Designed miniproteins, single chains. Designs and how they scored, part 81

Each design is a single chain, and the fold is of that chain. pLDDT is the mean over its residues in the fold that is shown.

## One batch from the design tools (miniprotein)

Design m2823
Fold by ESMFold2-Fast:
Structure m2823 (fold): chain A 82 residues (1-82)
Amino acid sequence: ASQDFFNLLRLKIYRDKFDEILAELERLAQQGVSREALETARKLKKEVDDILKQGKLDEATQMAGEAVEKARRLLEEVRASL
């Protein structure tokens, strides 16, 4: 019971952080910068959503955390190349 509550909180935090990064990547893509990074981030989001739809909460939480790290690196690489 307690473990599932913490996993749900972690998943929400990761998903909120991912959406924040995704919004910034979308803003940069609208300015003609890094459509490829945006496409990669969208694929990461879909993979997490697909696992979550299968009811695999633990796997979805782990993948969401990894997706945030990957998306953050993509955003930093895009910013570094400006």
Scores: mean pLDDT 83

Design m2824
Fold by ESMFold2-Fast:
Structure m2824 (fold): chain A 78 residues (1-78)
Amino acid sequence: SVNPPDSPLSGEELLKKYKEQAEKVKKHLEELAKRLGISVSDSFITSIVKYVLKNSDPNASLEELIEKAEKLFKAIAP
């Protein structure tokens, strides 16, 4: 089956396309969790990274991605 053309990229596809940026954002969230004394799973951090990549401009800077990710992390972290 041929997938329809021009479908928006999934979270998994965005992680693959922006692997280096995704890894850097993930590292910042891990450091933030340590500073806040919060224990979180790798899957939780990865979910935030996927959401931020999906909801950000494809030309967004690494700093903008990190800021959005930290904001979301603080809003939904346990």
Scores: mean pLDDT 74

Design m2825
Fold by ESMFold2-Fast:
Structure m2825 (fold): chain A 104 residues (1-104)
Amino acid sequence: MHPYVEKLLEEARELREKEKDEEVKKLLEEIIELAEKEEDDGARAAIASAAIQIAELKNEEIAREAARHVLEAVKEAMKKEDPKERVEIIKDAILYVVELAGQE
């Protein structure tokens, strides 16, 4: 794993531990586990970045919606053999999280 990707995963894990909402924390744990199982550094970094963006959301209801959306998107991405296609699916999920953050 690239050192930069390891740093993103460390940041995601630290933010997960600080998460006060139990449902968001559990969803972040699942997202981070999928990032750790990913073999492509680009896709792994995208998943870790999504987890960080979810953890930075201030509204608990918005954070739960974002976390559920990202988890489902990552699961769908993992069905794709092409790492580039997986990255694009995860990027689209990240854009949705950014749109939700604008509604806080």
Scores: mean pLDDT 85

Design m2826
Fold by ESMFold2-Fast:
Structure m2826 (fold): chain A 65 residues (1-65)
Amino acid sequence: STKLLKRFLKALTGKDFSEDDVQTLLDAVADKAKVDKENLTIHDLFTVLRVATIEGTLDDFLAKA
């Protein structure tokens, strides 16, 4: 669920992101991270962030806000 990732990103960055922006981030990296977008665990969240960091996607996402 994008809601869990949205809450996690707010805890890490202090910024509120839209559900659409969070969904875009998740869609960009989910296949490479090999996570189930509907059943995200805490471990999956760390995997998504790790992949997004390696790909540069997280930096692009944070710059967008």
Scores: mean pLDDT 74

Design m2827
Fold by ESMFold2-Fast:
Order: structure tokens, then sequence, then C-alpha cells
Structure m2827 (fold): chain A 61 residues (1-61)
């Protein structure tokens, strides 16, 4: 996949993991996705920037 499509897919996977298990740590998400903790942190930051409603839903009560 191209860089843009790859980033979008990773964002979706992170969102799905957090929606199912919102208490998962960055390290656990990184392990599950086979990427670095730093990459997960960057992806989450991108989700917050581009999809604030989804992030709010993940962190919502």
Amino acid sequence: MEEIEKLSEKERKVVQILLKDPNKTLDEIAEELGISREEVFDIIGDIVEKYPELWKKIQKK
C-alpha cells in the first residue's frame, strides 16, 4: 500500500483496538500491530487531529 493508505489503515486498526479495549497501553497496541510504541503514539496523535469525534468516543465514559 502507499504511505497514505498505509497510515489510514493503521489508524483504523488502532481505533478498533482502543474501542474494544480502551485501557490497552501504547506498548500493548504496538505489540499487537507489530509496530513501535512511538509509531502508535504518532498514530493516536493523528487520530486526535483528524478524527476528534472518534477519539472522544474512545475516551468517553
Scores: mean pLDDT 71

Design m2828
Fold by ESMFold2-Fast:
Structure m2828 (fold): chain A 103 residues (1-103)
Amino acid sequence: TRVTQAIEALKAGDPAAADTLVELALDGSPAEKAAALAALDDALAEGNAAVETALTVRILFAKPSELQRYQELLETAKREGLATLSAFLSTELEANRAFLEVL
């Protein structure tokens, strides 16, 4: 699957695969979204810097409509019990909100 190919590429050290997994989590089929979310949770639990960077940069530069999509991703991660991904997204979204309040 596209998710399996992205996971293999990420393990091979391709940082672009982190962006592919985030895009599949947002825009993929229901099965691709579920698999991509689980893969992102696993990668974050392993301290994968490419996934951390991809999520942080995407949230930092997100437009309001895009921020809503990451909030929905957080809600899905919480519902599916993806503890590492939900904690990471919660922290990044809170940090982005706090940053915008000081500008």
Scores: mean pLDDT 83

Design m2829
Fold by ESMFold2-Fast:
Structure m2829 (fold): chain A 85 residues (1-85)
Amino acid sequence: SSNLSNMQKQIDQILEEAKKKLAQAKTQEEVDKITEEAVKKIMEIFKQGLENGVPIKDITKLGMRAMSELTDLEIQAKQQLKAQQ
């Protein structure tokens, strides 16, 4: 549906913004804060999707993809910080 497509675009935008912020992070605590803020924004989009009648199955699939991608970004940021030592 168009609503699901819009949710995907919003989540992709949040992930791209998180990626940019993570690239500038200087500490583990900054990485954790950026990741937590991204999770909160993604959860709010899922809540709005549920309220707008997007099927839970579609939201669940999008959620699994988004959380997996965000976890990979967090791991990459932590590895980058180690490489800068």
Scores: mean pLDDT 87

Design m2830
Fold by ESMFold2-Fast:
Structure m2830 (fold): chain A 98 residues (1-98)
Amino acid sequence: SLKEKAIEILKGIKAMFPEFSKKPDPNDEKWKKAAKNYISVDDIIKLVEEGKFKSLDDVYKAINELIDQIKAITPEGSFLYKKAEEIKELVDKYKKEL
């Protein structure tokens, strides 16, 4: 099912990249700017469980928004920036398997 497949993908991302499962530190000035619209992997899982997504494409859009936010606030080539690129590659592979 959509819900089962989405949760499988999101749990896989969370296991590989636990840094993206938590909300940013509310006292970090760089994260405060991103935090207004920030959605963690755990937040996306909750939205899937609540039936808020109509398709896997909607889930992929939410993950890509998270990736874009991380890239916007981290230096190019940094550890977190590289992890965001790895998540994007993983999501693109899942999208092609449909």
Scores: mean pLDDT 75

Design m2831
Fold by ESMFold2-Fast:
Formats: C-alpha cells, sequence, structure tokens
Structure m2831 (fold): chain A 85 residues (1-85)
C-alpha cells in the first residue's frame, strides 16, 4: 500500500505537475521534510486549486482531470493504510 501510494504521488508530480525528483528533493531539504511529505503538500495544493475551479463552474483541462483521478486513488489507498493502524 505505501509503495503504491508513493508511486502514484511520484506519477502526479512528474507527469501532471511537471516537477522532477531533483526539485522534490531540493524542496524537502529546504522545508526540513521528507520527499513524500513535500509531494503530498504539492498534491493537496493542486487539489484545492482544482476544487476552487469546480466550485466556480470553470471547465477542467485534461491534466486537471488526470490529477483528480490519481488523487482519488491516492486518497483511497491512504484510507486503507490508516485502517491498518
Amino acid sequence: LLEEIKELVKKIAEEVLGISEEEIRKLAKEKGKSEFDVLLELVDEEARRIGDKILAGEPLDEKEKEFLELAKKIHELLLELEKEK
């Protein structure tokens, strides 16, 4: 589950947000956080932006639609991970 979540978060960062692993590593070091925590923050920020567009009745582009599908899958996997504690 955790490995699946990491792969999906990485896919969002690289393919949807256009952020490289090197950029993620740099941000993690600058913020004093793990790479995974920085990736989750970036995903949350983009999800809020897209949510605001939906509430405003604005159309979503193809990358924003792809993001929502991947973010939904990550959310489901995170809920499964929490269930194991």
Scores: mean pLDDT 75

Design m2832
Fold by ESMFold2-Fast:
Structure m2832 (fold): chain A 73 residues (1-73)
Amino acid sequence: DRHREDAIYLEKMEEIYGKLSPRVQRILDEQMRRAGLSREEVRELARKDKRSDQEIEDLASLYVERQVAEERA
């Protein structure tokens, strides 16, 4: 269900993304616009903000998958 998935992505992105530094947030936003974002790049940027591995993995997966879905949609 697209509506349910969108709600889940939004909540997780807002929660975890908001915990990142403004510098990391800007980099992620720029990468998303370029539609060439690597999951590994997202993880490394999030790690610089000293987030837990679980949060980093979750953020990276949701962010990349959402970007790909948006491009494909």
Scores: mean pLDDT 61

Design m2833
Fold by ESMFold2-Fast:
Structure m2833 (fold): chain A 82 residues (1-82)
Amino acid sequence: SLDDFMKPASPAETAELIAQAEEAAKAGIEALKNGDKEGLRKSVSSLVGLSLIAMARGDEEALAKVKEQIKKVDEEEEKYKS
């Protein structure tokens, strides 16, 4: 419902979203190391999806942590471009 949608995220929901972002970033970095372009694309798509979930929930803590994980993948990718 709209009331449930506007409800603040619980600490458990925040922690779960952050854990999923950490796993997605880890998978993305491993994909970069292995030259796995499809694995990297899937990991980036997962991270973007998790950021959208955090935004929809108004979960600023989870959103900040997901953005940190996206930045880690982006920084690692730049090392493989040079």
Scores: mean pLDDT 82

Design m2834
Fold by ESMFold2-Fast:
Structure m2834 (fold): chain A 80 residues (1-80)
Amino acid sequence: MEEERKLVEEARPEIEEAVRELAEYLLANGETPTPEHGALVGATVVARYALRRNLPATFELLELGGELGAEIMRELMEEL
C-alpha cells in the first residue's frame, strides 16, 4: 500500500509526459481523449517503472497508476 503509492509518486513525471503525448496524438487525429486513455497509460507507465526497480506490478499499483493517469487526462481535457 504505502510502497505502491510511493512508486506512483516517483513515476508521476513519466505518467504526466505519456498522458500528454497520447492526448496530443489523439487530438491531432481527430479523436477524443478520455479518462480511460489516461488510465491505460498511467497503469502501463507505473508497471514499467516498478519492473525496472525489480518490483512486481501488483493490481493495487496498476489501480493507483491508472487513477493518476485518468485524473491527469481529465485535467488536460478540461483546460482545452
Scores: mean pLDDT 82

Design m2835
Fold by ESMFold2-Fast:
Structure m2835 (fold): chain A 73 residues (1-73)
Amino acid sequence: SQVAQLQKQIDAVIREAQELAPKYPALSQQALDLVRQAQDYLAQGKIKEAQRLVIMAEATVTMARMHEYVEKK
């Protein structure tokens, strides 16, 4: 199910954002805001809009992780 897949992705983003919050509070908050908007769209049955926001949230936590990774080693 597309909804189940999006819920799993949302849960993963929330976990990642919480782990990143101490070092990257702004990016963490941005990802959580995007996830909140995605959840609102899912509640409305707007799957495409929710999917777009989940992709943006995943990109946000990925950028924070990449920055952490390349911070020397």
Scores: mean pLDDT 84

Design m2836
Fold by ESMFold2-Fast:
Structure m2836 (fold): chain A 69 residues (1-69)
Amino acid sequence: MSEEEKKELEERLLELERRAVLAILTGSLSDAQAAELGRLLRQAKEAIEKGDKETAEKYIEQAEAILRQ
């Protein structure tokens, strides 16, 4: 992936991490949802580090879906 695409994915991941922390602190997520969200965010970060854009986007979308519940 390009440097611009990597930056955009890193910015999306950072925003999701901030939203995840807020959701956990406000009690908006169950323990199971919080654990799954944490797993998805870690997998997204690893995919970005490996340059796997498609895998990173899939994990980001799954994390976003949990936060929309």
Scores: mean pLDDT 83

Design m2837
Fold by ESMFold2-Fast:
Structure m2837 (fold): chain A 62 residues (1-62)
Amino acid sequence: SSRPLSREELDLTARTLESLGLDEQARAVREAGERGGTWAEMARAAGLTPDALLGLLEVGRA
């Protein structure tokens, strides 16, 4: 997605990563999202591809 996440979407995304033990990735996603970053920018900040980030959220929310 090319749009920034809402505050609620950003918080949910970061919490899901934290639940998977990915605290550094969660911090990077939160910081990038708070700067108005896109999904791709948040994924890159966490050292992930956009598809990898999406896959982690699917696992963490299942």
Scores: mean pLDDT 78

Design m2838
Fold by ESMFold2-Fast:
Structure m2838 (fold): chain A 74 residues (1-74)
Amino acid sequence: PAEPLSVLRKDAEELVKRGIISREEAENLGTRRDVALLILRLAVREGAPEEFIRRMVETLEKLGFPRAEIERAL
């Protein structure tokens, strides 16, 4: 199985392609927890597909983000 970070990077790549986030933000996902939560907030605000948001939430939970932080980003 793919590591959760690998899944998050693929989802971030799709957000870059859609113009929701920058390449630089996508590249920093593995090193910056604040960037991962910012990307989730941006995806929600810009109307990313529900399936995409769901996958990001699951990936952040697997990376050990508290549910309260994830829910606050939504």
Scores: mean pLDDT 70

Design m2839
Fold by ESMFold2-Fast:
Structure m2839 (fold): chain A 78 residues (1-78)
Amino acid sequence: GLLDSLKKLAEETLKKVEKLVKEGNLAEAILTADVAIGLLQIGLAIAKMVGEEEEAKEIEELIKKLQEKLDEIKKEMK
């Protein structure tokens, strides 16, 4: 379902972002996280439109987790 696909996207994105950070590719790590956050926000809008309140809440938690990771990377660059 939608939630499973978005959970997998978030997990794979976090792994890719961590690898890019280790390689010193901070700009690509930021872009990768930002694109995934955008896709999760679209998924959240869909879940809200169809009335899947519990799925919407879990998607919001995934967005928050990726936003926190993105903020950590940005703080390291500044």
Scores: mean pLDDT 83

Design m2840
Fold by ESMFold2-Fast:
Structure m2840 (fold): chain A 82 residues (1-82)
Amino acid sequence: SKEAEEGLEEARRKGEEGARLVAEGRAKLAAGGDAAEAVGTVLRGIGLAVGGALKGTAAMVKAGMPREEARKLAFEAAGLPE
């Protein structure tokens, strides 16, 4: 369904955005930048990826997909381990 496809796509996009922020924060930390700011950026990235996966899961469940299957697909799309 369109809703399930949109949910999966949002999980993927938020996962990619989150991964970019995690990489940016880690690079800043490795370069000796402000540790609190770098850690904050990493945590924001993780939050975006997890949030995207959870929203994608909810959208797919609402579209009629079983919760277990929806969660697995959304987390995989967001680049997160099960």
Scores: mean pLDDT 85

Design m2841
Fold by ESMFold2-Fast:
Structure m2841 (fold): chain A 65 residues (1-65)
Amino acid sequence: DEALARAYVASLRAAGQDEAIAFFEEMRREGVSLLEAALAAQHVASGLPREEALERARALMERRR
């Protein structure tokens, strides 16, 4: 959901999570979907490495199908 992804990104910006936002923008530039990129950025903000954050976001998106 685009609204959910936008809410996640807005929350990260409000919290000053610059590294997570930079990762979100990089993933979006590389063609990752809005929600998957936002979920991965949330995982980076929680302290996960970028590669693990992306894997967890993908796994969550798979479970939603």
Scores: mean pLDDT 80

Design m2842
Fold by ESMFold2-Fast:
Structure m2842 (fold): chain A 80 residues (1-80)
Amino acid sequence: SIEKILEEIKKRIKEIEKTVEENPNDRDVLKQVRFELHVIESMLRMLKYVTEDPKLQEEIEKLIKRIRELIKKVDELLKK
């Protein structure tokens, strides 16, 4: 179900947030995380278009925004 997929994505985002916090100077880890965040964003955009449930669409939109903020943080770390 889409709800199960969203719960797994939420768990993965939390793991990624922890990985970024614990490895702010590891460029290889940050590049891998950045790639994965873009993949997850693409999946969320696809899920948003295939669901007609407005509550799920709102939850997906919030997750996309959270991922975009994480990408911005990772990009700032990679500039250092």
Scores: mean pLDDT 88

Design m2843
Fold by ESMFold2-Fast:
Structure m2843 (fold): chain A 85 residues (1-85)
Amino acid sequence: SPVMQEVIAQLHMVAAGTEVILTARQLVKQGVSIEDAMERARELLKQKAAEILREYPFVPRETVEEFVENTLKKTEEVLKKLVEE
């Protein structure tokens, strides 16, 4: 059903966002700059966004773009908090 497919797509987006945040966080903990960690987050999100659009073509492109923007904002917030004493 469309409702079930939307739920599955949302779960995949949550999993992808979590993976990106954890990856960037780990890089900063290992001494990578916020700038470089954010570049890696953008690359990973671009790949994940393409996979979501391919697997769930009925999900609006705008929804996936909003997911990418919101995940990048959350990633940057998490990384900035990590470097605060």
Scores: mean pLDDT 85

Design m2844
Fold by ESMFold2-Fast:
Structure m2844 (fold): chain A 62 residues (1-62)
Amino acid sequence: LSPEVAAALRELQRAYGLPVDGVPDEGTRAVIRDFQAAHGLPTDGVVDAETEAALLALRRGE
């Protein structure tokens, strides 16, 4: 993962009360699916290009 995506993932982990390590472990993948569902993306739990863009938008406050 790029440093910016890892930072966005840490923000998502913090928001959901998970360990803030920037690693897409099992718990983090479940949260990624929930985030994807909230943004109308395929809920595969993988940080693909679309999910990366949405996570970066959260960091920018968009």
Scores: mean pLDDT 75

Design m2845
Fold by ESMFold2-Fast:
Structure m2845 (fold): chain A 80 residues (1-80)
Amino acid sequence: MPSEEELEAAARALAAALVAAVRASGAPVTLREEVPEEELETARRLAELIREAAAGEAEVTYEVREEGGRLVLTITARPR
């Protein structure tokens, strides 16, 4: 499992990319990724850290859904 430090670094980089994409498009931006069941809690933690890092610039929401026996994490960033 990645360390908390690695998760925080990844979250900051992803938040910056999502904020840049939202500002460029003026529209919601969505990331979708298949998540192994054993990594689900790590993926949720990453999504929460992304939300925190982007909080001043974009509204970030996430959901996990089962699609055809696979877990899919969807992260959506919306302009404020």
Scores: mean pLDDT 81

Design m2846
Fold by ESMFold2-Fast:
Structure m2846 (fold): chain A 93 residues (1-93)
Amino acid sequence: MEELRKLLEEYYRRHGLPPPKTPPKSISEALYLFLNAMRGVHPTLPVSKVEEVEELIKNKDYEKALELMKKIAEELNDEDTLEAVERIEELLS
């Protein structure tokens, strides 16, 4: 969790987003916070795609959630977000 928390704090900071009010206490909470950060960076991100990722996180299908987040980052041509998702996958493996 510490490395994942640090990754989230760094991602929020470099994108000018306010830091999370509390550190994540679960993988689901960490992924929700990351998804919220992606929405902050990309305000035009479709609600339907956000909801799809949220359902995967809710069902604890973390591998599929991260796969969809990577696809979204690739479609947005956002290399920083793509690299962040790949690092999250490494931390959860």
Scores: mean pLDDT 83

Design m2847
Fold by ESMFold2-Fast:
Parts: C-alpha cells; structure tokens; sequence
Structure m2847 (fold): chain A 73 residues (1-73)
C-alpha cells in the first residue's frame, strides 16, 4: 500500500507542490478503485478549504473521500 505522501508525489506531475483536479481524480482512483467526478472533487476541495491542494489539503481531501465511501455503503 502506497503512503498518502508517496501518492501525492506520484501524481504531482508538474512538480509545483499541488495537485490538479485530474491528478486528484487519478490518485483517488489508484488508492480506492473508484474515480470521483470533477464535481465531487471540487466539493471536497471546498470542504478542505482549498482551491489548489498541497500535501496537507490532499490529506484532508483523502479523509473526506474515505468518509463519503463509508456513507454510501
């Protein structure tokens, strides 16, 4: 299992220390096997208090997504 930090580094394709909406979708798909929609990612980014997630905001988005998956069961 890849760490959240390793996953962030893998999908930070341009090396700017932040993830795009597409990179977030790909990272979450790799970790959970489910690709969230662009609208879902934007919603989670707003809940995390970010418009462009750095590593700390990415950890928060991951936490929100894990809660979402548990609520949909």
Amino acid sequence: AMSVEELFEKYDKNGDGTLSVKELQEALKERYGIKPSKETIIKFMKQAGTIRPDLESFKKVVEIFEKHLKEEE
Scores: mean pLDDT 78

Design m2848
Fold by ESMFold2-Fast:
Structure m2848 (fold): chain A 94 residues (1-94)
Amino acid sequence: MSFIERLRKLADEALAALAPHVSPETLEKIRKLFDEAIKAIENGDAEKARKYLQELEDLVFSVRDKLTPEAQAAVDRLLSALLIAVNIIEAENK
């Protein structure tokens, strides 16, 4: 499995974990931000990837009180993987 395929799988798992706890509108916004962040990483666009990661962190933080520990863990796994990917791309763009 490619690294991008792993990120997409983590995003699917995070969205499934979030779905019972957030509105459909919030879930769709999170889905789009996940897709944009992963796409930016796939394209090597560190600036866009960092921007979308920050927007995701802010949005997830705004709903954190509604999440179970399991849902929070699933989201945190994806955010950690995205942060690692962004740091790698930023290091390559020196």
Scores: mean pLDDT 83

Design m2849
Fold by ESMFold2-Fast:
Structure m2849 (fold): chain A 65 residues (1-65)
Amino acid sequence: GKELEEIKKLIQEGKGKEAAEKLRRLYEEGKVDAIDIEHLGALALKNKSVEAYETAIELLLEKLR
C-alpha cells in the first residue's frame, strides 16, 4: 500500500532512521506481514541502510516468538 511505498522511498533516499520508525509503527498497528518486512529488509541491505535492516530483522524475530 501507500505506506509501504513511502518506507521504500525513505530507504532509497538514505533516510534509514525514518524508514525504521515508520516500519515499527506499521508493525505495531498490524499493517505489515512477514513478507512485507522481508522485502523491506532486503531493500535496506541493498541500500546499506543499517537502521532499517536491523529493525526489519528485529520485527521478523519477534514474529517467531
Scores: mean pLDDT 85

Design m2850
Fold by ESMFold2-Fast:
Structure m2850 (fold): chain A 78 residues (1-78)
Amino acid sequence: AMKSKEQLLEEAQGLVKVLKESSDEGVLESAAYLLGDILQSDPSLAVELQEAVEPLVKLLQHSSESVQRSAAYALGKL
């Protein structure tokens, strides 16, 4: 209702880039969680966002439980 599917996909792709480039715990947690929320809102986007799988799987090994939880949330929607 708030954003078009195209706009959601572009935002999700930006979040995937953040997951690949950032080393900040809070940024990684937020990016993974927001990506999960976008996928929860439109599950059909999962087909276009398979490139998120590798960086999210890497975050499952992160020292922060919050980052691990957010990554698992997003992966569960892919």
Scores: mean pLDDT 83

Design m2851
Fold by ESMFold2-Fast:
Structure m2851 (fold): chain A 110 residues (1-110)
Amino acid sequence: SWREKILKLLEKILEEVEKARNAETAEEMRDHLTKIAELASEIAKISQENKDFELTRLAILIGASATAALMQVYVGTKNGDSIEDLKKALEPTLEKIEKLVEEAKDLVEK
């Protein structure tokens, strides 16, 4: 079912969040954040095609959060921030993404 596909994509987002959290370089961090945005875009497309507008909204918010995190890493890197500083700055956004994923999972399972 399309719901099972969305659940699998949401699980992949959580995996990419952990990889971003544990990244050793800004480049690795940006790579994983980019994958979160791409996965969120795929969820938005599937949910929109199935007229689930609340799932589409959550997917857009996940993607927007990942894009904001990418900008934070870019700006921090330009300012000479350490990997530890970047991780500290990103943590609230990663937690927000995890919460949005949990909300999306609840909607799919109901």
Scores: mean pLDDT 90

Design m2852
Fold by ESMFold2-Fast:
Structure m2852 (fold): chain A 88 residues (1-88)
Amino acid sequence: MEEVDVEVKAPPKSASLEDREAFAGAVEALKEILKEDEELEAKGMFGLMMKFQGIEVEEGAMEKYAKEGREAADKAVEEVKKELEERS
């Protein structure tokens, strides 16, 4: 995980470091969901996105957070796929 350029588009700098750590923890949950069912993973990803966009509300921040959260979650899922491929 050293050369990975996944910065997890966490909330803006205004958000605390906890947001980033919480997001990283949620990514672990997604990996476990993927092992059971892909459909369930999709729901987990949405849940993750909503959790972060609801952390703090600012003028128009919710929509930006949602977009960044979705892309960040999507990258997290992509990383899981890559891990499965590289494991071979």
Scores: mean pLDDT 49

Design m2853
Fold by ESMFold2-Fast:
Structure m2853 (fold): chain A 85 residues (1-85)
Amino acid sequence: MKKTVKIDENHEIVIELEGDNVLIKLVDKKTGEEIVLSEVPVKDLKGAIESLKENKESVAEQLGISLEKVEELIKGLEEIKKEAE
């Protein structure tokens, strides 16, 4: 299972289920560089989603993205959680 959130023309966030863990990666499409932002066990995914919902503005500022993109990230995580259960 894989979800992609487009940030800008050269950057995207990829959410990928790898075994029992969800990887959240920042991908630079121009260089092909991938940075693992977070690795969350599926069992902890509910808590991670709740934390993101409580800290939307801080996450948006830290990643340099809009609140709308943070909401897309949360939706992607919720979809992966639903499919993993």
Scores: mean pLDDT 80

Design m2854
Fold by ESMFold2-Fast:
Structure m2854 (fold): chain A 58 residues (1-58)
Amino acid sequence: SVEERLKRIKEFAEKQGLKIVDYEVIEEDNSVLAFLDTGDEKARKAYEKIKEAREKEK
């Protein structure tokens, strides 16, 4: 299921002409966090903040 989610994210990124530069699998929530290569520093920082918040919940 997580692998199918990652595949879906990759297909979405390819359709938009973007590449996935980083991702994390969150099995407990059956979800995936992914960062797309948009060149946007704000988007990268937002992703890192979300990932850090998730780690603090452990």
Scores: mean pLDDT 67

Design m2855
Fold by ESMFold2-Fast:
Structure m2855 (fold): chain A 68 residues (1-68)
Amino acid sequence: SREARRAALSAALAAFLARAEALVKDQGLTPEEAARRARDELLASTDDPVIRELATAAEKWIVAEARR
């Protein structure tokens, strides 16, 4: 269903953000480096084109915010 799909996309985004935060806290990466690594890890774990596009968009958003 659309609701189940929306929940899956929200869960993927939450996992991406949690991983990026952990990389900053545990490995001392910059937010930009953490976002790129979390994106690459997510892309390696799924062939779902919508989740892949979501991961790329989330990484670009974090990089843009870090540059403000």
Scores: mean pLDDT 80

Design m2856
Fold by ESMFold2-Fast:
Parts: C-alpha cells; structure tokens; sequence
Structure m2856 (fold): chain A 69 residues (1-69)
C-alpha cells in the first residue's frame, strides 16, 4: 500500500532528523519528536498504520533523540 509506505518513510525521516538535532539543539530535537508522535497518531487514526506500528515509531523517535545517535 503506497500510502503506508510513504507514511513510514515520513516518520523515519522525522526520527532521523530528531536524532541529528539532538546532537546540537535539544529543543529542535524535542519538537521533531513531538511532530513524529503527532504524525504517527494521525496515520494510526486514519487507518494507514497499525497502533503497534505507531507506538514502535514513537518509541524509536524518543530513543534516538535521547541517545543523540
């Protein structure tokens, strides 16, 4: 499903940007994590991804931002 593939790519893009931002700008990293969380919840509510996928992506965003990988 093309919509799901695009949604997952957009979420991973935000997660990667949050990880990079965490190295120099914690506020920007926090904002990107918040954006990823809102986008994941939105895609879940629209039926594009599952609740489990949304939660996993949210957990990944938090872990990467906190680890400053």
Amino acid sequence: MAERERAVRELHGLIDRAAEAAKTDPQKAANLVTAANLLAVGYFLDGVITEEEAQRLIDEALAKADAAE
Scores: mean pLDDT 78

Design m2857
Fold by ESMFold2-Fast:
Structure m2857 (fold): chain A 70 residues (1-70)
Amino acid sequence: SDAEIAALKARLLAAARAGDLAAVDETVQRLSGLLDPEELREVLEDAGVLAAIAGHDETVAHLARLAHSL
């Protein structure tokens, strides 16, 4: 549902901002079943921006690897 996708997107952005790699992975796995690869890549790029602003370099690198694997 659109509400489920919106909630998972919000969770991913919050996890990226917090540098919570486990929450990033869990949320990406759930979103990969709901979004096409192009839509998922866009969300991962948005998450990467938030992780970068928060100073979580490891999370930025992890999100980039996930996007490249799509």
Scores: mean pLDDT 88

Design m2858
Fold by ESMFold2-Fast:
Structure m2858 (fold): chain A 59 residues (1-59)
Amino acid sequence: SMEEEFARLKEEAEALLKQIKGPAPEAERHVLLGETAATLEEAIEHYRKAIEIAKKLLA
């Protein structure tokens, strides 16, 4: 379900952001947008972007 996907993506984004040493403003912005999104589809899209950015920073 989308609810299960959202929960999984939120957990992954939080775990990745904890690994970053220092500020990650673009990834943090997408987390905030995901938290305040009007729909699950929008929230999922923003958390996916946060994960993409965080993975790039940790590469």
Scores: mean pLDDT 84

